# Designed miniproteins, single chains, continued (5): the designs that were tried, part 12

Each design is a single chain, and the fold is of that chain. pLDDT is the mean over its residues in the fold that is shown.

## One batch from the design tools (miniprotein)

Design m16389
Fold by ESMFold2-Fast:
Structure m16389 (fold): chain A 63 residues (1-63)
Amino acid sequence: SREELIRRLLEAARRATSLAAARAIAHEMYKLGLISKEEYEEIYAAPTAEEAREKVIRRLEEL
């Protein structure tokens, strides 16, 4: 379900310790239609893994 998908993405996001990991999750969210292209680009442009992870978690919590 959508709820199960969001839970799995949140678990992955909380474990993301690198920019690559956070960006991969953001890309999956974008492909699934959970975030807009602009939201995806904002996460991708984050300068640190911590900031990217926080942006991913925030977007998932809003769903």
Scores: mean pLDDT 87

Design m16390
Fold by ESMFold2-Fast:
Structure m16390 (fold): chain A 66 residues (1-66)
Amino acid sequence: GMGAEAARRGAIEAARAAGDPVLAGQLAKKSGEDSGHPEGGAKAGEAARAAPDPETAARLVEEAPL
């Protein structure tokens, strides 16, 4: 499986570079689960999916307590 840091980085790349908020949300949730912060990961993923633009989605994942 992906480590927490790899999943977090993947979430940021999915949000910003690929413009895929669904994948960004899934990877943020996985990062939270792997780091012992499943609620933080789930909330970050939900926020990224609801974000109005890719830059905001990426910022929300970066700032999340994962």
Scores: mean pLDDT 74

Design m16391
Fold by ESMFold2-Fast:
Parts: sequence; C-alpha cells; structure tokens
Structure m16391 (fold): chain A 69 residues (1-69)
Amino acid sequence: MSKEQREVARSIGRKLREIGDLVDRLYGSRGEIKRLRRQLQVQPSAALQQRLAQAEAEVEAARKALGGG
C-alpha cells in the first residue's frame, strides 16, 4: 500500500469515528429533550428549562457538524 493510500485510509477512519460520536450525541440529546419537555409540563422548574435549552443546543450543534463537510 502506498503512503498516499495509507493517508486516505487514515482520513476515512477518522471521519467515520467523528460521525459515530456525533450520531450518538444527537440520539442521546433527542431522547433527553422529549423526557424534559414531559417533565416541564407536569412540574415546571428553572433547572429543567435550562437543561432543555442545553440539550436542544447539543442537538443543533450535532446536526450542523453532520451536515458540514
């Protein structure tokens, strides 16, 4: 295998790992958002509102990263 082929393979491996991490973050945050919205309807609190905003920001950041490139 040439050095050029090794560099391409290494780049692909790195990108696949990054995509995996972003997907895991996206799915995790989506689940938390649904749970937090339900809790806020039953028992409103400033802490839950702040956590919901943070989870929504995590989903948007992951979406932008997955759509970028």
Scores: mean pLDDT 73

Design m16392
Fold by ESMFold2-Fast:
Structure m16392 (fold): chain A 76 residues (1-76)
Amino acid sequence: SELAKRLVEYAKTIKDEKKRQVALALAGAIQNGRKVNVGVLAEELGISPSTVYHYVKEIEKGLGLPKGTLDPFLED
């Protein structure tokens, strides 16, 4: 997937380790036809689910993607 590849390359530029892990989790889910479980990822990273959603919005903005482009790859 071109989107997954772009997420992996963009993740290399992210200095925030937890935000980087969110980008990589999205890339892996997209590449494998899966979704990221937000609650599980938040617990694994030691952050709130709201922080995961905030990072997703920042990643979309950083990649120049329309708002909500990554939402279909997320689940609770």
Scores: mean pLDDT 89

Design m16393
Fold by ESMFold2-Fast:
Structure m16393 (fold): chain A 99 residues (1-99)
Amino acid sequence: MAALQQLKQLLQQKDFSVILKAAEELGLVDALGLEGVSATNLPPEFVADLILLINIAEDLQSTDPQLLIKEYLTLNPLADRGYVEKVVKLLLKSLEMLS
């Protein structure tokens, strides 16, 4: 999916502007701990979670949020489900904005 590859490239280049705009539009900035971050400097753990979800979506050839959540939790069974659901929602909004 072209939007997945584009978002992955932006994240690898440390261009987080699309992610931050998506978080603002969804009202997820505070919930994801993104208050006060810049478009070039996000928490490394958060960027790693986004890249992992993109890799899962590429491997599955799907952006179905239920499948993404299921596969992420299979790989990270101790992760907070509510956090994962918010990150998946953010990813999908970011992909929508690039489409």
Scores: mean pLDDT 84

Design m16394
Fold by ESMFold2-Fast:
Structure m16394 (fold): chain A 63 residues (1-63)
Amino acid sequence: SEEKEKAIDQLVKTILSIEKLKNPNLTDEQIQALEEKLREKAREAFDKEPLTSRVILKLFNEV
């Protein structure tokens, strides 16, 4: 659904922002690679169970 894709995008962007604060030396290329990885992991998780706080917490642990 559009809501699901929007939630994934917002979640991934939030995690990336936190990671950039934790590691300011990350290059744009490294950030792009991490974004791609997180989006794939988010879609895999949502295929197995609906968007829940549990899924969100799992994605935070990927970083």
Scores: mean pLDDT 74

Design m16395
Fold by ESMFold2-Fast:
Structure m16395 (fold): chain A 55 residues (1-55)
Amino acid sequence: MEEIRKLREALVAAIVAEVEALRRQGATPSEIMDHLVKQVEALQRAIEEAKKKAA
């Protein structure tokens, strides 16, 4: 359970940093949103797989 909490906090921080980097590169809000949607989906899948393997 603590590992999931740490992963969540690390992923949130990483996403925020990625969004800021994309904004600095001139990405549009739409492009940033598409990127975030893909990242969230990948993160949710990774968390589910980690939970199954950690069980």
Scores: mean pLDDT 76

Design m16396
Fold by ESMFold2-Fast:
Structure m16396 (fold): chain A 70 residues (1-70)
Amino acid sequence: MDKTVRAATEAGKELGLSPTQTNALARAAVELGGDASEEELAKELSKKPGISPETAKKAAKLVTKKLKEL
């Protein structure tokens, strides 16, 4: 599995996101590439259905943190 998809999946679980929201997070992260900034990822996530701007910001921060650790 791509490190980006793994980071997004783990972030979604930690934040208590639904499977649908977690899948949207993984798609957004892959679309932007593993080198995307936290701000870019948060902005892209906030455009996805069912993800609030606050949730997008938290998810982006957690995904970027996990990508540095993986």
Scores: mean pLDDT 75

Design m16397
Fold by ESMFold2-Fast:
Structure m16397 (fold): chain A 69 residues (1-69)
Amino acid sequence: MEEWAERFRKNFASIPGVSEETAERAAEVILRLEKEHGERYATNFAVAMALLAIADGEEALRRYVDAVE
């Protein structure tokens, strides 16, 4: 479970402009979604969040994280 979330944290942190703090918050959202809706659903959201960060930057990712919290 935690190792699974850590994979997403590292992936988000690897995106240019994404801070370690934002990557950690994003991974926490993915872990919550996995517990509530299952791994496939959470993985689809992780891909969407990563694409959003790549296309529109850290601020867009932060808005997405805030909307789910």
Scores: mean pLDDT 78

Design m16398
Fold by ESMFold2-Fast:
Structure m16398 (fold): chain A 75 residues (1-75)
Amino acid sequence: MSREEALLRAVKAFNEAIKAADAGNDEEVQRYMEEAVRALKEAGATDEQILAAGQSLADVTGNPKVLEATQAAVA
């Protein structure tokens, strides 16, 4: 998979995670954050960069499950 394709996949997964977080669907938040983390790793992002992105999304959505799911997927 190309880096560009991996980044597009990550963006799509993040958008779905945001929608799930707004709906209060923790299971879907976890699933889409796992997909986003995998795609970011394929694109060459570091664990630190991925965690920073997860924190930013948690701050924007107000849903701590976004960061929790990111931490679980990185570990």
Scores: mean pLDDT 81

Design m16399
Fold by ESMFold2-Fast:
Structure m16399 (fold): chain A 91 residues (1-91)
Amino acid sequence: GAEELLEEAEKLLEELKKEFERLKEAFRAGDLEAVREAVERIEEIYKKLKELAEKLKELGKEEEADKLLLEAEIILGLAGIMLGVLNVVYG
């Protein structure tokens, strides 16, 4: 049901936050390959979150879905900026 999908989405958001911490560590180290890998994982988790958010909206959980997506989209945006910076400096 909607509660089970919300719990699944919240677990994916926590996984996304962990990958973002790994991204920050790799960025500080100047490790372009590790940053690329972390960005790819963040993008995959975001795709899954977006699919779950669409299902949550269909079940009337639009406010909860929008909040989860906003947090995920902020992380995705920052990840893209960090990768872009390293590609200019080291790529």
Scores: mean pLDDT 87

Design m16400
Fold by ESMFold2-Fast:
Structure m16400 (fold): chain A 87 residues (1-87)
Amino acid sequence: DVAELARALREGLERGLAELDKAIEAFEKSNPELAEKLRERKERLEELLREAERAAAAGDLEALRALLRRADEIMRESGELVREALK
């Protein structure tokens, strides 16, 4: 179901954006380079959110699946950056 996948993707992206905002705030003073890299990932997730809305409006299941994979990739990369900074 296109509507179910679109809702799940939107909810996931919104959650990811909130997590990135918290991480950016936490690292702004202690690790400004990491905060900047996380801001770049936030911008990419915001782009994906806009693309997800367009794909959902078009009923494009294939596009929604591709966007879900890209969102997972960005979130994985962001999590790795945070983990490396905490070592």
Scores: mean pLDDT 85

Design m16401
Fold by ESMFold2-Fast:
Structure m16401 (fold): chain A 81 residues (1-81)
Amino acid sequence: MSAEKEKEEKDKKLAEIIRKDADETLAYLGTLPPEEARRLARQVAERARGLAELLKKNGYDKAAEAALEAADRFEALAAEL
């Protein structure tokens, strides 16, 4: 396998992990009081955006997209609380 193919496969796997982690995080936030959920949602959104920047810089475009989608979902939840 070429290094390019290995990186593409890793990028896909990272994107799947990020989406699953985001789903689990959102489920967890739904169990918290609104004030705590809002604070944590903002914190994890900021972290997800930072992760997306690092992933994009390293050429993991699919994983970076998943991280940005996660950040947007966390920010949307925080805005509704």
Scores: mean pLDDT 86

Design m16402
Fold by ESMFold2-Fast:
Structure m16402 (fold): chain A 61 residues (1-61)
Amino acid sequence: VWPSEAELLLAIARHELETDPRVSPEEAARLIAEFERLVAAGRVEEAVALVSTRLHEIRPP
């Protein structure tokens, strides 16, 4: 089965958040849970923005 766009984005976000030493496991789990909640509510754009904003914050330019 081909993963949906949301499933692919979630898998990427989960990997990035869980492997970054600046993100605690509790923070990663919280952000992933919020992403899943927003996607389940049909708010995919907000879910993507939430994760993208956090990843941008932890990645220096």
Scores: mean pLDDT 71

Design m16403
Fold by ESMFold2-Fast:
Structure m16403 (fold): chain A 108 residues (1-108)
Amino acid sequence: MKIPSSTSAISVMASIVSVAEEGTRALEASTDTDAAVALLTRFADYIDSVIEDQGDNLTEEERRALEEMRDRLRRAAAARDLDVGLETMREVLETARRMLERLLKAEE
């Protein structure tokens, strides 16, 4: 699949990586389940907003990856488990970083 060089896609993934990095640090320091659930929910809602606002500027594969990240974060929030929340945030961060690397490599 030819990944179009898109400032929107790169900007979206870079923003998600930044939020996921902050979220990972916050969850690693957290002992409060309610605070962790709020953080996971806010990040899922942020991704949902990005899909709504930027969906037309994303490929089908990029949109699907964002939907999968959103759904994973919502499931982690529903589990109300700090270890599950941290593991899910790390997986979302890894996925977003891989997508950003692919987009940046396609632009070079």
Scores: mean pLDDT 81

Design m16404
Fold by ESMFold2-Fast:
Structure m16404 (fold): chain A 76 residues (1-76)
Amino acid sequence: SMEELKAQVQAAIAHLDEAIAHFKALGTEAAQKIAAVLEETKKQLEAALANDASQAEVNAILEKAEKKLQEIAEEM
């Protein structure tokens, strides 16, 4: 349901806040790049939540974030 999707997105945003704080605290260049991707993903999920986005739109946001994180991991 739409209510279940909204609850899942809200939970994801809360987890992103914790992850962002963690990576910023690490202070490495790679961690700062990861934090930036997570911050952008959080903004996109907040916008999706505000605009009643579909599951497909939420999945596209998460897939784009995953690809960016994979690129950073390959540089490490």
Scores: mean pLDDT 86

Design m16405
Fold by ESMFold2-Fast:
Structure m16405 (fold): chain A 59 residues (1-59)
Amino acid sequence: SSLISKAYNDMLKKIDDAYNEALKIKEEVSDEEGEKAFKEAEELSEKLLDDLTRFSGEL
């Protein structure tokens, strides 16, 4: 099922990209606004991981 594998890998890539963007924000911004932005990006990546885990559980 190459199509399912591709979709799974595409989702994983999006999660990785979101996490890396969060790290970049944290490194470039050292104030309260930066901490808030990092927290929001981290929460998004955690939600995407949860969605992926639920999808995997259905397979």
Scores: mean pLDDT 73

Design m16406
Fold by ESMFold2-Fast:
Structure m16406 (fold): chain A 74 residues (1-74)
Amino acid sequence: SAAEELRRELMRYLEELVAQYIEELAAKYGVEIEYEIRVLSEEEVEVTLVIDGKRVVLRGTPEEVKEEIEKLLS
């Protein structure tokens, strides 16, 4: 259905948005970040990060996850 296609496009957009946030933060702070993104809904993601061998799992909206990653790097 059209609604299912729209949902898939929104979830794809969230994954790309979060990946972009992680890459921008990695570049800004001069660190290497390994990451895995799992989109849970049209609004929520789960991100697994490895920074300097330390594993961190974050959940929330893309903006919430970006803020938490920035706190980890500052």
Scores: mean pLDDT 85

Design m16407
Fold by ESMFold2-Fast:
Structure m16407 (fold): chain A 75 residues (1-75)
Amino acid sequence: DAVEQLRKAFESVGYVPSDEDLERLAALIGDDEELLDLVSKHIAATPAEKVPALLERLLAARSGEDLRRVLAEFT
């Protein structure tokens, strides 16, 4: 379950995302299991204070390719 994997990644850094945001991210990832893993690992590696900014950037994405670009640019 992509939503549950993303939720756990955010919770691991002390952030509680909305169900709406999680569902939107899961929809953008679709069936791309490698992208789901990449997004989840990136969230888990992000300091808590930077998580809101990362989430805003991820939610601004319009496709899985756009998500990959955001992850490459967001450090």
Scores: mean pLDDT 82

Design m16408
Fold by ESMFold2-Fast:
Structure m16408 (fold): chain A 87 residues (1-87)
Amino acid sequence: MEKIKRGARMLRKFYEYERNREKLDEKEKEELEKWLKEVSENGLEDVRAALKRLEEILEPQAEELEKLEEDEIIDILEKKLEEIEKE
């Protein structure tokens, strides 16, 4: 569970940045790039564990998710990741 919870926190942060990507200033973009490098080097197993858990939860909704805009999908993913983190 610890890897899944860490991955869920990482994914929530990533989706927050993605949702606000056009609103990020230069400093925030540099912080995002630094964080993404850190995740790519040290966090990929945690992210994969959280993604696998998300897939299990969202499998029944997969066809409906394909019809949604990116922002709507991110909102659903963030909510589910919050639920996973609280487990």
Scores: mean pLDDT 74

Design m16409
Fold by ESMFold2-Fast:
Structure m16409 (fold): chain A 62 residues (1-62)
Amino acid sequence: VQELVDELARLAGMSREEALGLAEVLRTIGREGLVQLLQAQGWSEEEARRIAELVERLLGLE
């Protein structure tokens, strides 16, 4: 969990709390919805999918 949080923070420049917030969004609207939300925030499709993958793995380790 710690390693995935650190990778997500490095890749997206966000805090652990922000990363956990994205996990709640993923659980609510799903991966595709999270990818679209991230793209709306200025991330590319490739970056958004990578961030969503890391968030999904973070959620899955609970």
Scores: mean pLDDT 73

Design m16410
Fold by ESMFold2-Fast:
Structure m16410 (fold): chain A 68 residues (1-68)
Amino acid sequence: GEEVLKELEKLLEEIKKAVEEKAPLSEILRLYQEAVDLYGKNQSKLSPEQKERAREILDEIYKLLKSS
């Protein structure tokens, strides 16, 4: 459970860096897809509170994509 959230937080940090460094949109989208896949594959391992936190992380990633 916690490991999944840590991986999502790490992907969020990588996406933030990619956006700041003006990486190609294709690379940013690849990282976003990794985050979505990680959440989808591990939903059963997350508590309701952890699922809410994961959704918040994914929403923050989506906001970064919209601003890129």
Scores: mean pLDDT 82

Design m16411
Fold by ESMFold2-Fast:
Structure m16411 (fold): chain A 76 residues (1-76)
Amino acid sequence: MAEAEELIARGEALAREAVRLAAQGRLKEALELYAQALRLGGEGLARLYEAQGDLEKAEEVRRGAAEGVAALEARL
């Protein structure tokens, strides 16, 4: 499970960096990092579901992450 946990941790770190960039008024860069954070966190969570044998939930999580990324990119 180390890979899934690492993806989630990296996603969290990018989300924190995005908050700092937003506070500085660097909104485009903040949105780009939020999109990356959502991709990494979603993939990490999907891999945790796959490890439990729940492939349907893994697909649902990946789909939700992709939709969230598309919504963020539409703001750019």
Scores: mean pLDDT 81

Design m16412
Fold by ESMFold2-Fast:
Structure m16412 (fold): chain A 62 residues (1-62)
Amino acid sequence: SAAERIAQARRNLALARELLAQGQPVAALVGAHEAIKLARGIDPELEAEARRVREEALAALR
């Protein structure tokens, strides 16, 4: 269901933020990417938040 997809997106985004804070940008990037896919077309604000975390993870890999 859409509700289950959004709940999973929120869990993946929370994990991605935690991984980024722990200095694991590659793992954070994977989590953010999954959150984007799950939120796409359902929750544009959550998708935008996940895209921001993805950009932070990509910046940490430079």
Scores: mean pLDDT 87

Design m16413
Fold by ESMFold2-Fast:
Structure m16413 (fold): chain A 100 residues (1-100)
Amino acid sequence: DVVLSPEERARLAPAMARFQAIMARIQATLSDEQLEALQAALDEVYEANKDAPEAERFEAVMAKLLAFVREVVKDAALVAEFEAAAAELLALWREVAARQ
């Protein structure tokens, strides 16, 4: 696990909360079948990257989530909000990882 300092955690917390909020909104729009497809896609990417470094696993998971959201979510504004939140979280995560 990547060890976060209290300052790094404080910096990531608002971005993580924003990302979690948009993910909850997306999941609320999905059917049971689409939620099962999302879980299957995440299980596949976790299994494929289980032995990869944590930073690479995070990048792979985020790439799979972005691909799924773009394919399945029909609300273009919601997709754009997700892409913005994901980009912010990825940028902050990469900056934190680079300091370790």
Scores: mean pLDDT 80

Design m16414
Fold by ESMFold2-Fast:
Structure m16414 (fold): chain A 75 residues (1-75)
Amino acid sequence: SLAAYEASKTPEELLKERLLTIASQLGIVSLVEKFLRGEITKEEFIAELQKLIDAETDPRKIELLNEMIKIVEEL
């Protein structure tokens, strides 16, 4: 079952999957992949997400971007 599959993953793996899922919805998968590969720092990634929030007018997208920042702070 899906629950059994998720139970086999580490919390870090689940957070990374959630981050990529949100990135796909926002069209920023390449930015997340750069972060996950260590090409940019956590601080640089959060700064880029904050720039996207400052430019965004859609409250749903702002909510998703804020969720991404929370996930990154837990990694």
Scores: mean pLDDT 82

Design m16415
Fold by ESMFold2-Fast:
Structure m16415 (fold): chain A 80 residues (1-80)
Amino acid sequence: SKEELAEKILEIAREMAKRLGVPDDFIEDIERAVRLALKAGATPEQILEVAVQMLAADPRVTKEEVEEFRKKMEEAIKES
């Protein structure tokens, strides 16, 4: 379900933030964007792109870290 996918995306984002030392504010921003996309009827792929774009826009996150996050998100979509 979309709700399960959203929760899985947020779990992955929280885990990545902990490993990268990124503050909770970053996760709050991703949560808002993901929740907004869900309310707008976004597809799983669109929700993934929103989260990835927000991660990529943060100067504290490297390109390699963005790619790792994308891979984990793609796996979550496959599990859904």
Scores: mean pLDDT 73

Design m16416
Fold by ESMFold2-Fast:
Structure m16416 (fold): chain A 102 residues (1-102)
Amino acid sequence: MVIGRTGGGTAEGMAKAAREAAEQGADAVAVTDSNKEALDAAVKAAQELGVRALGVYSGSPEDAAKAAQSLARRGARRIGVVAETEEAAEAGARAAEEALAR
């Protein structure tokens, strides 16, 4: 299972997207954002719901894909991808789906 969400790069939006991914059953969340406060807010939101979070201080689709693949390789089976842009969220979600499909 893979869930891609954009939080729009704001602390409130990114935290909300991370909570939604956790509530939809993600066992780990990859968070990417070029804004540290937004990144930290999303990571904290996931952790408060008992979900593992990997935070990457980057807005790029490539780094979102790498973060999602890292979680899949480390045994995550239900991956949430939370990014500042839809493009980064889609790249991360696609990479996670491909990694989980083998």
Scores: mean pLDDT 85

Design m16417
Fold by ESMFold2-Fast:
Structure m16417 (fold): chain A 68 residues (1-68)
Amino acid sequence: SSMEKRERVKEALLNVARGAGITDRRDITPRNIADRLGISPSTLRRMVGDALGVSPSTVSRAFKTLRR
């Protein structure tokens, strides 16, 4: 379901952020992760989307959910 996909993407983003050295949940943004990985935020959204079989828009929604 859409909710299950969002939760899976959210968990993947938490793992990517941890690998990038981000420890504060409030710092888990597309820009901060992309900057640490040396890529653009749009490239980050596309790569995560492709890896998880979801749209870049779904990745963006998961990032917003992490801040709520």
Scores: mean pLDDT 79

Design m16418
Fold by ESMFold2-Fast:
Structure m16418 (fold): chain A 93 residues (1-93)
Amino acid sequence: MMSKEEVAEALRRAREELKLAAEELLKKKDYETLKRAVETFVGNAKKVVKEYPELRDFVISLLEEVLSYLQSLEGTPESLVKLLQDTIKELSK
């Protein structure tokens, strides 16, 4: 079982890795790998908020950063943008 601090650090690293990978995957048109990466990140974000509700604002800030970055990239599928927007809205309730 990870501590709250370890979970926050892991999610921050996952955000950095996703941002770095997203541009390369889009250039390669590897939409399936990008979709899996975004879905995994969203799934982990939801689990963190469920187990550590005090990290909600932190997790939302990371999701908003990922959303803004993906929206800045050419060729990002609308379905992934919508997934991030829907997740942010769900967690903000």
Scores: mean pLDDT 85

Design m16419
Fold by ESMFold2-Fast:
Structure m16419 (fold): chain A 59 residues (1-59)
Amino acid sequence: ETVTGTVVEIDRNLGLAKVKLADGKVVTVGEEESGGIDLQAIKPISELKVGETVEFKKL
């Protein structure tokens, strides 16, 4: 299952992003399911842009 959010911050060196959800909550997104991420990116973090609204995989 997926959730839609808007990218507000990207750390390309760590492969992490911060994403704002429809309810205003900001969550951490990574490419691999690991400790410290709330959602998994469907496309590579390097392809995300700040201000982009896309889908993320729920963990």
Scores: mean pLDDT 77

Design m16420
Fold by ESMFold2-Fast:
Structure m16420 (fold): chain A 85 residues (1-85)
Amino acid sequence: MLSDQELIDFILTLSEDDAYALLSDYIVGVLLKTTYLSKDEQLKKLQETIEFLRKVAEAMKETHPETAERILSLVEDLEENIKLL
């Protein structure tokens, strides 16, 4: 079990490129893990993932501003796609 704070702290120790790669892999991992879940559970897990990514991006704004902007853009795109469903 890993808290949001522990995950954020770890990501902040990475380079901008590595942080973005890790977050992209995290999203792919969530999508793969939710494939066997019900539609309702998939939606809930994606919402949790979006909340986590927003927290990470806010924490990175001062240290990794370019990565933070890219992650926030991705989060906004995902939120828009979910709302259309």
Scores: mean pLDDT 76

Design m16421
Fold by ESMFold2-Fast:
Structure m16421 (fold): chain A 81 residues (1-81)
Amino acid sequence: MEELIKKLKEDIEGLKKLLEEREFSEETIEQAVQSLVDAAKKLEEFGEFEAAGEVLRKAGEILESYGKYELAQKLYELAKK
């Protein structure tokens, strides 16, 4: 279980770095953000609520960098729950 959570956090950090270093299509960014949201849900299932909130915050920051402020705000609100 700990290895799965650690791997999930590492994959999330790698995805964030990839999105920051390269310009992607809107569809690719939305798919990547959905993957981060799905990962956050898995972290919540493991009881890792702080890690889930951090993932949602990072996804929101990525959306803001691409001008998707309304979606970013929704993810920030979800991270607070």
Scores: mean pLDDT 72

Design m16422
Fold by ESMFold2-Fast:
Structure m16422 (fold): chain A 74 residues (1-74)
Amino acid sequence: STAEDRAEIAAGLARLEASKGTATQFSQEAQDALIEAARLAARGGPLEEIREAVTRAAKAAGITDQEKIDAALE
């Protein structure tokens, strides 16, 4: 992956994490998924695992547009 791809993933995760921090409407499942995605990204884990974690977090938060998630992670 390029540096641009990593920056985009990090920005997406930061936005989700910020929403979790300032909002109270996230379920425990969504919060756990966001934390997992952030930890995977921070440790430099494989993009496949980060992508899956971000997808789970997004779905738990009510975002079901898989094509948008896929485009953001490519």
Scores: mean pLDDT 59

Design m16423
Fold by ESMFold2-Fast:
Structure m16423 (fold): chain A 97 residues (1-97)
Amino acid sequence: SMAKEYEEKAKKLVEEARKLAEAGAPREEVEKLLLEAMRYEAKALGLSEEVIELILEGLRLMAAGGPQEKLDALIEELKKLLSKEPKYAEEVAKSEL
């Protein structure tokens, strides 16, 4: 299963990020591995490439302290895409309460 392969890749990247953090590596290097892990986790869940890219862009923007207006726009687009997927519609509805 491709999903199982993606989950294993994500787990390895998280463990590698943890080891680098414990060794005192630069935050940027640790964050890069965590973003890659999130990409594989999202692929394992069967999310579309469009949704994955929006999630990763949002995470990068948050880490960089980017403009709130840009983050809000990305969140709105992500909610719109996720609400069209039955698997995630309930979680999207929950986030609006």
Scores: mean pLDDT 74

Design m16424
Fold by ESMFold2-Fast:
Structure m16424 (fold): chain A 64 residues (1-64)
Amino acid sequence: MDEVREEFDRMLSWFSKRVSPETLEQIRQVRDESLKRLESGEMTPDEALAEFNRRVSEIVQQEL
């Protein structure tokens, strides 16, 4: 779990240099949702990371 959290934090740090503050807030919400679903047992670590990557790509494409 800590490894997934660290990976999300690294991704957020990378995106913070490339996207607007509004888009970054949306990415943070996706991270929080993915972590909540991981903590509830609804998702595995791999599923949470895959879902995060998919949703973030959609958000970033809307800005670009």
Scores: mean pLDDT 78

Design m16425
Fold by ESMFold2-Fast:
Formats: C-alpha cells, sequence, structure tokens
Structure m16425 (fold): chain A 66 residues (1-66)
C-alpha cells in the first residue's frame, strides 16, 4: 500500500518537526538566511546593472553575484 508507506514517512517527518528529534532547525534557518541574503545581493546587482548598462549588463552583474 503506497499510501500507507507515504503516510508513515510523513508521520515520521512530522514527529521529527514536532521536536521528538530536532533536525538541525537552527542550522536550516541559518542556511535559509544565507540564501535570502544572496538573493537580495543578486537583486541589487541586477538593478544597478540595469541602471548603468541596460538589460544585458543587469543580467551579467546578477549572474556574477550568484
Amino acid sequence: DEAAKLAQGDEGLAALRAGEKPVLSEETKQVAQEIADKLRAIGDALSQGLAEGGFEAGLRKGAEAA
């Protein structure tokens, strides 16, 4: 029963999230914050490149920031 196996897997993940075994929750938050900061920097680089050299320059600067 594929549905039963999926339900057991989801239940196991839900139990871990509920604090039975904290799955590096703070480390995950740190990584998510780093990704958010990088995306913000890429967005800023894109906007600056667009203002300075048009659409192609914006894309190039954003890609370099990634």
Scores: mean pLDDT 65

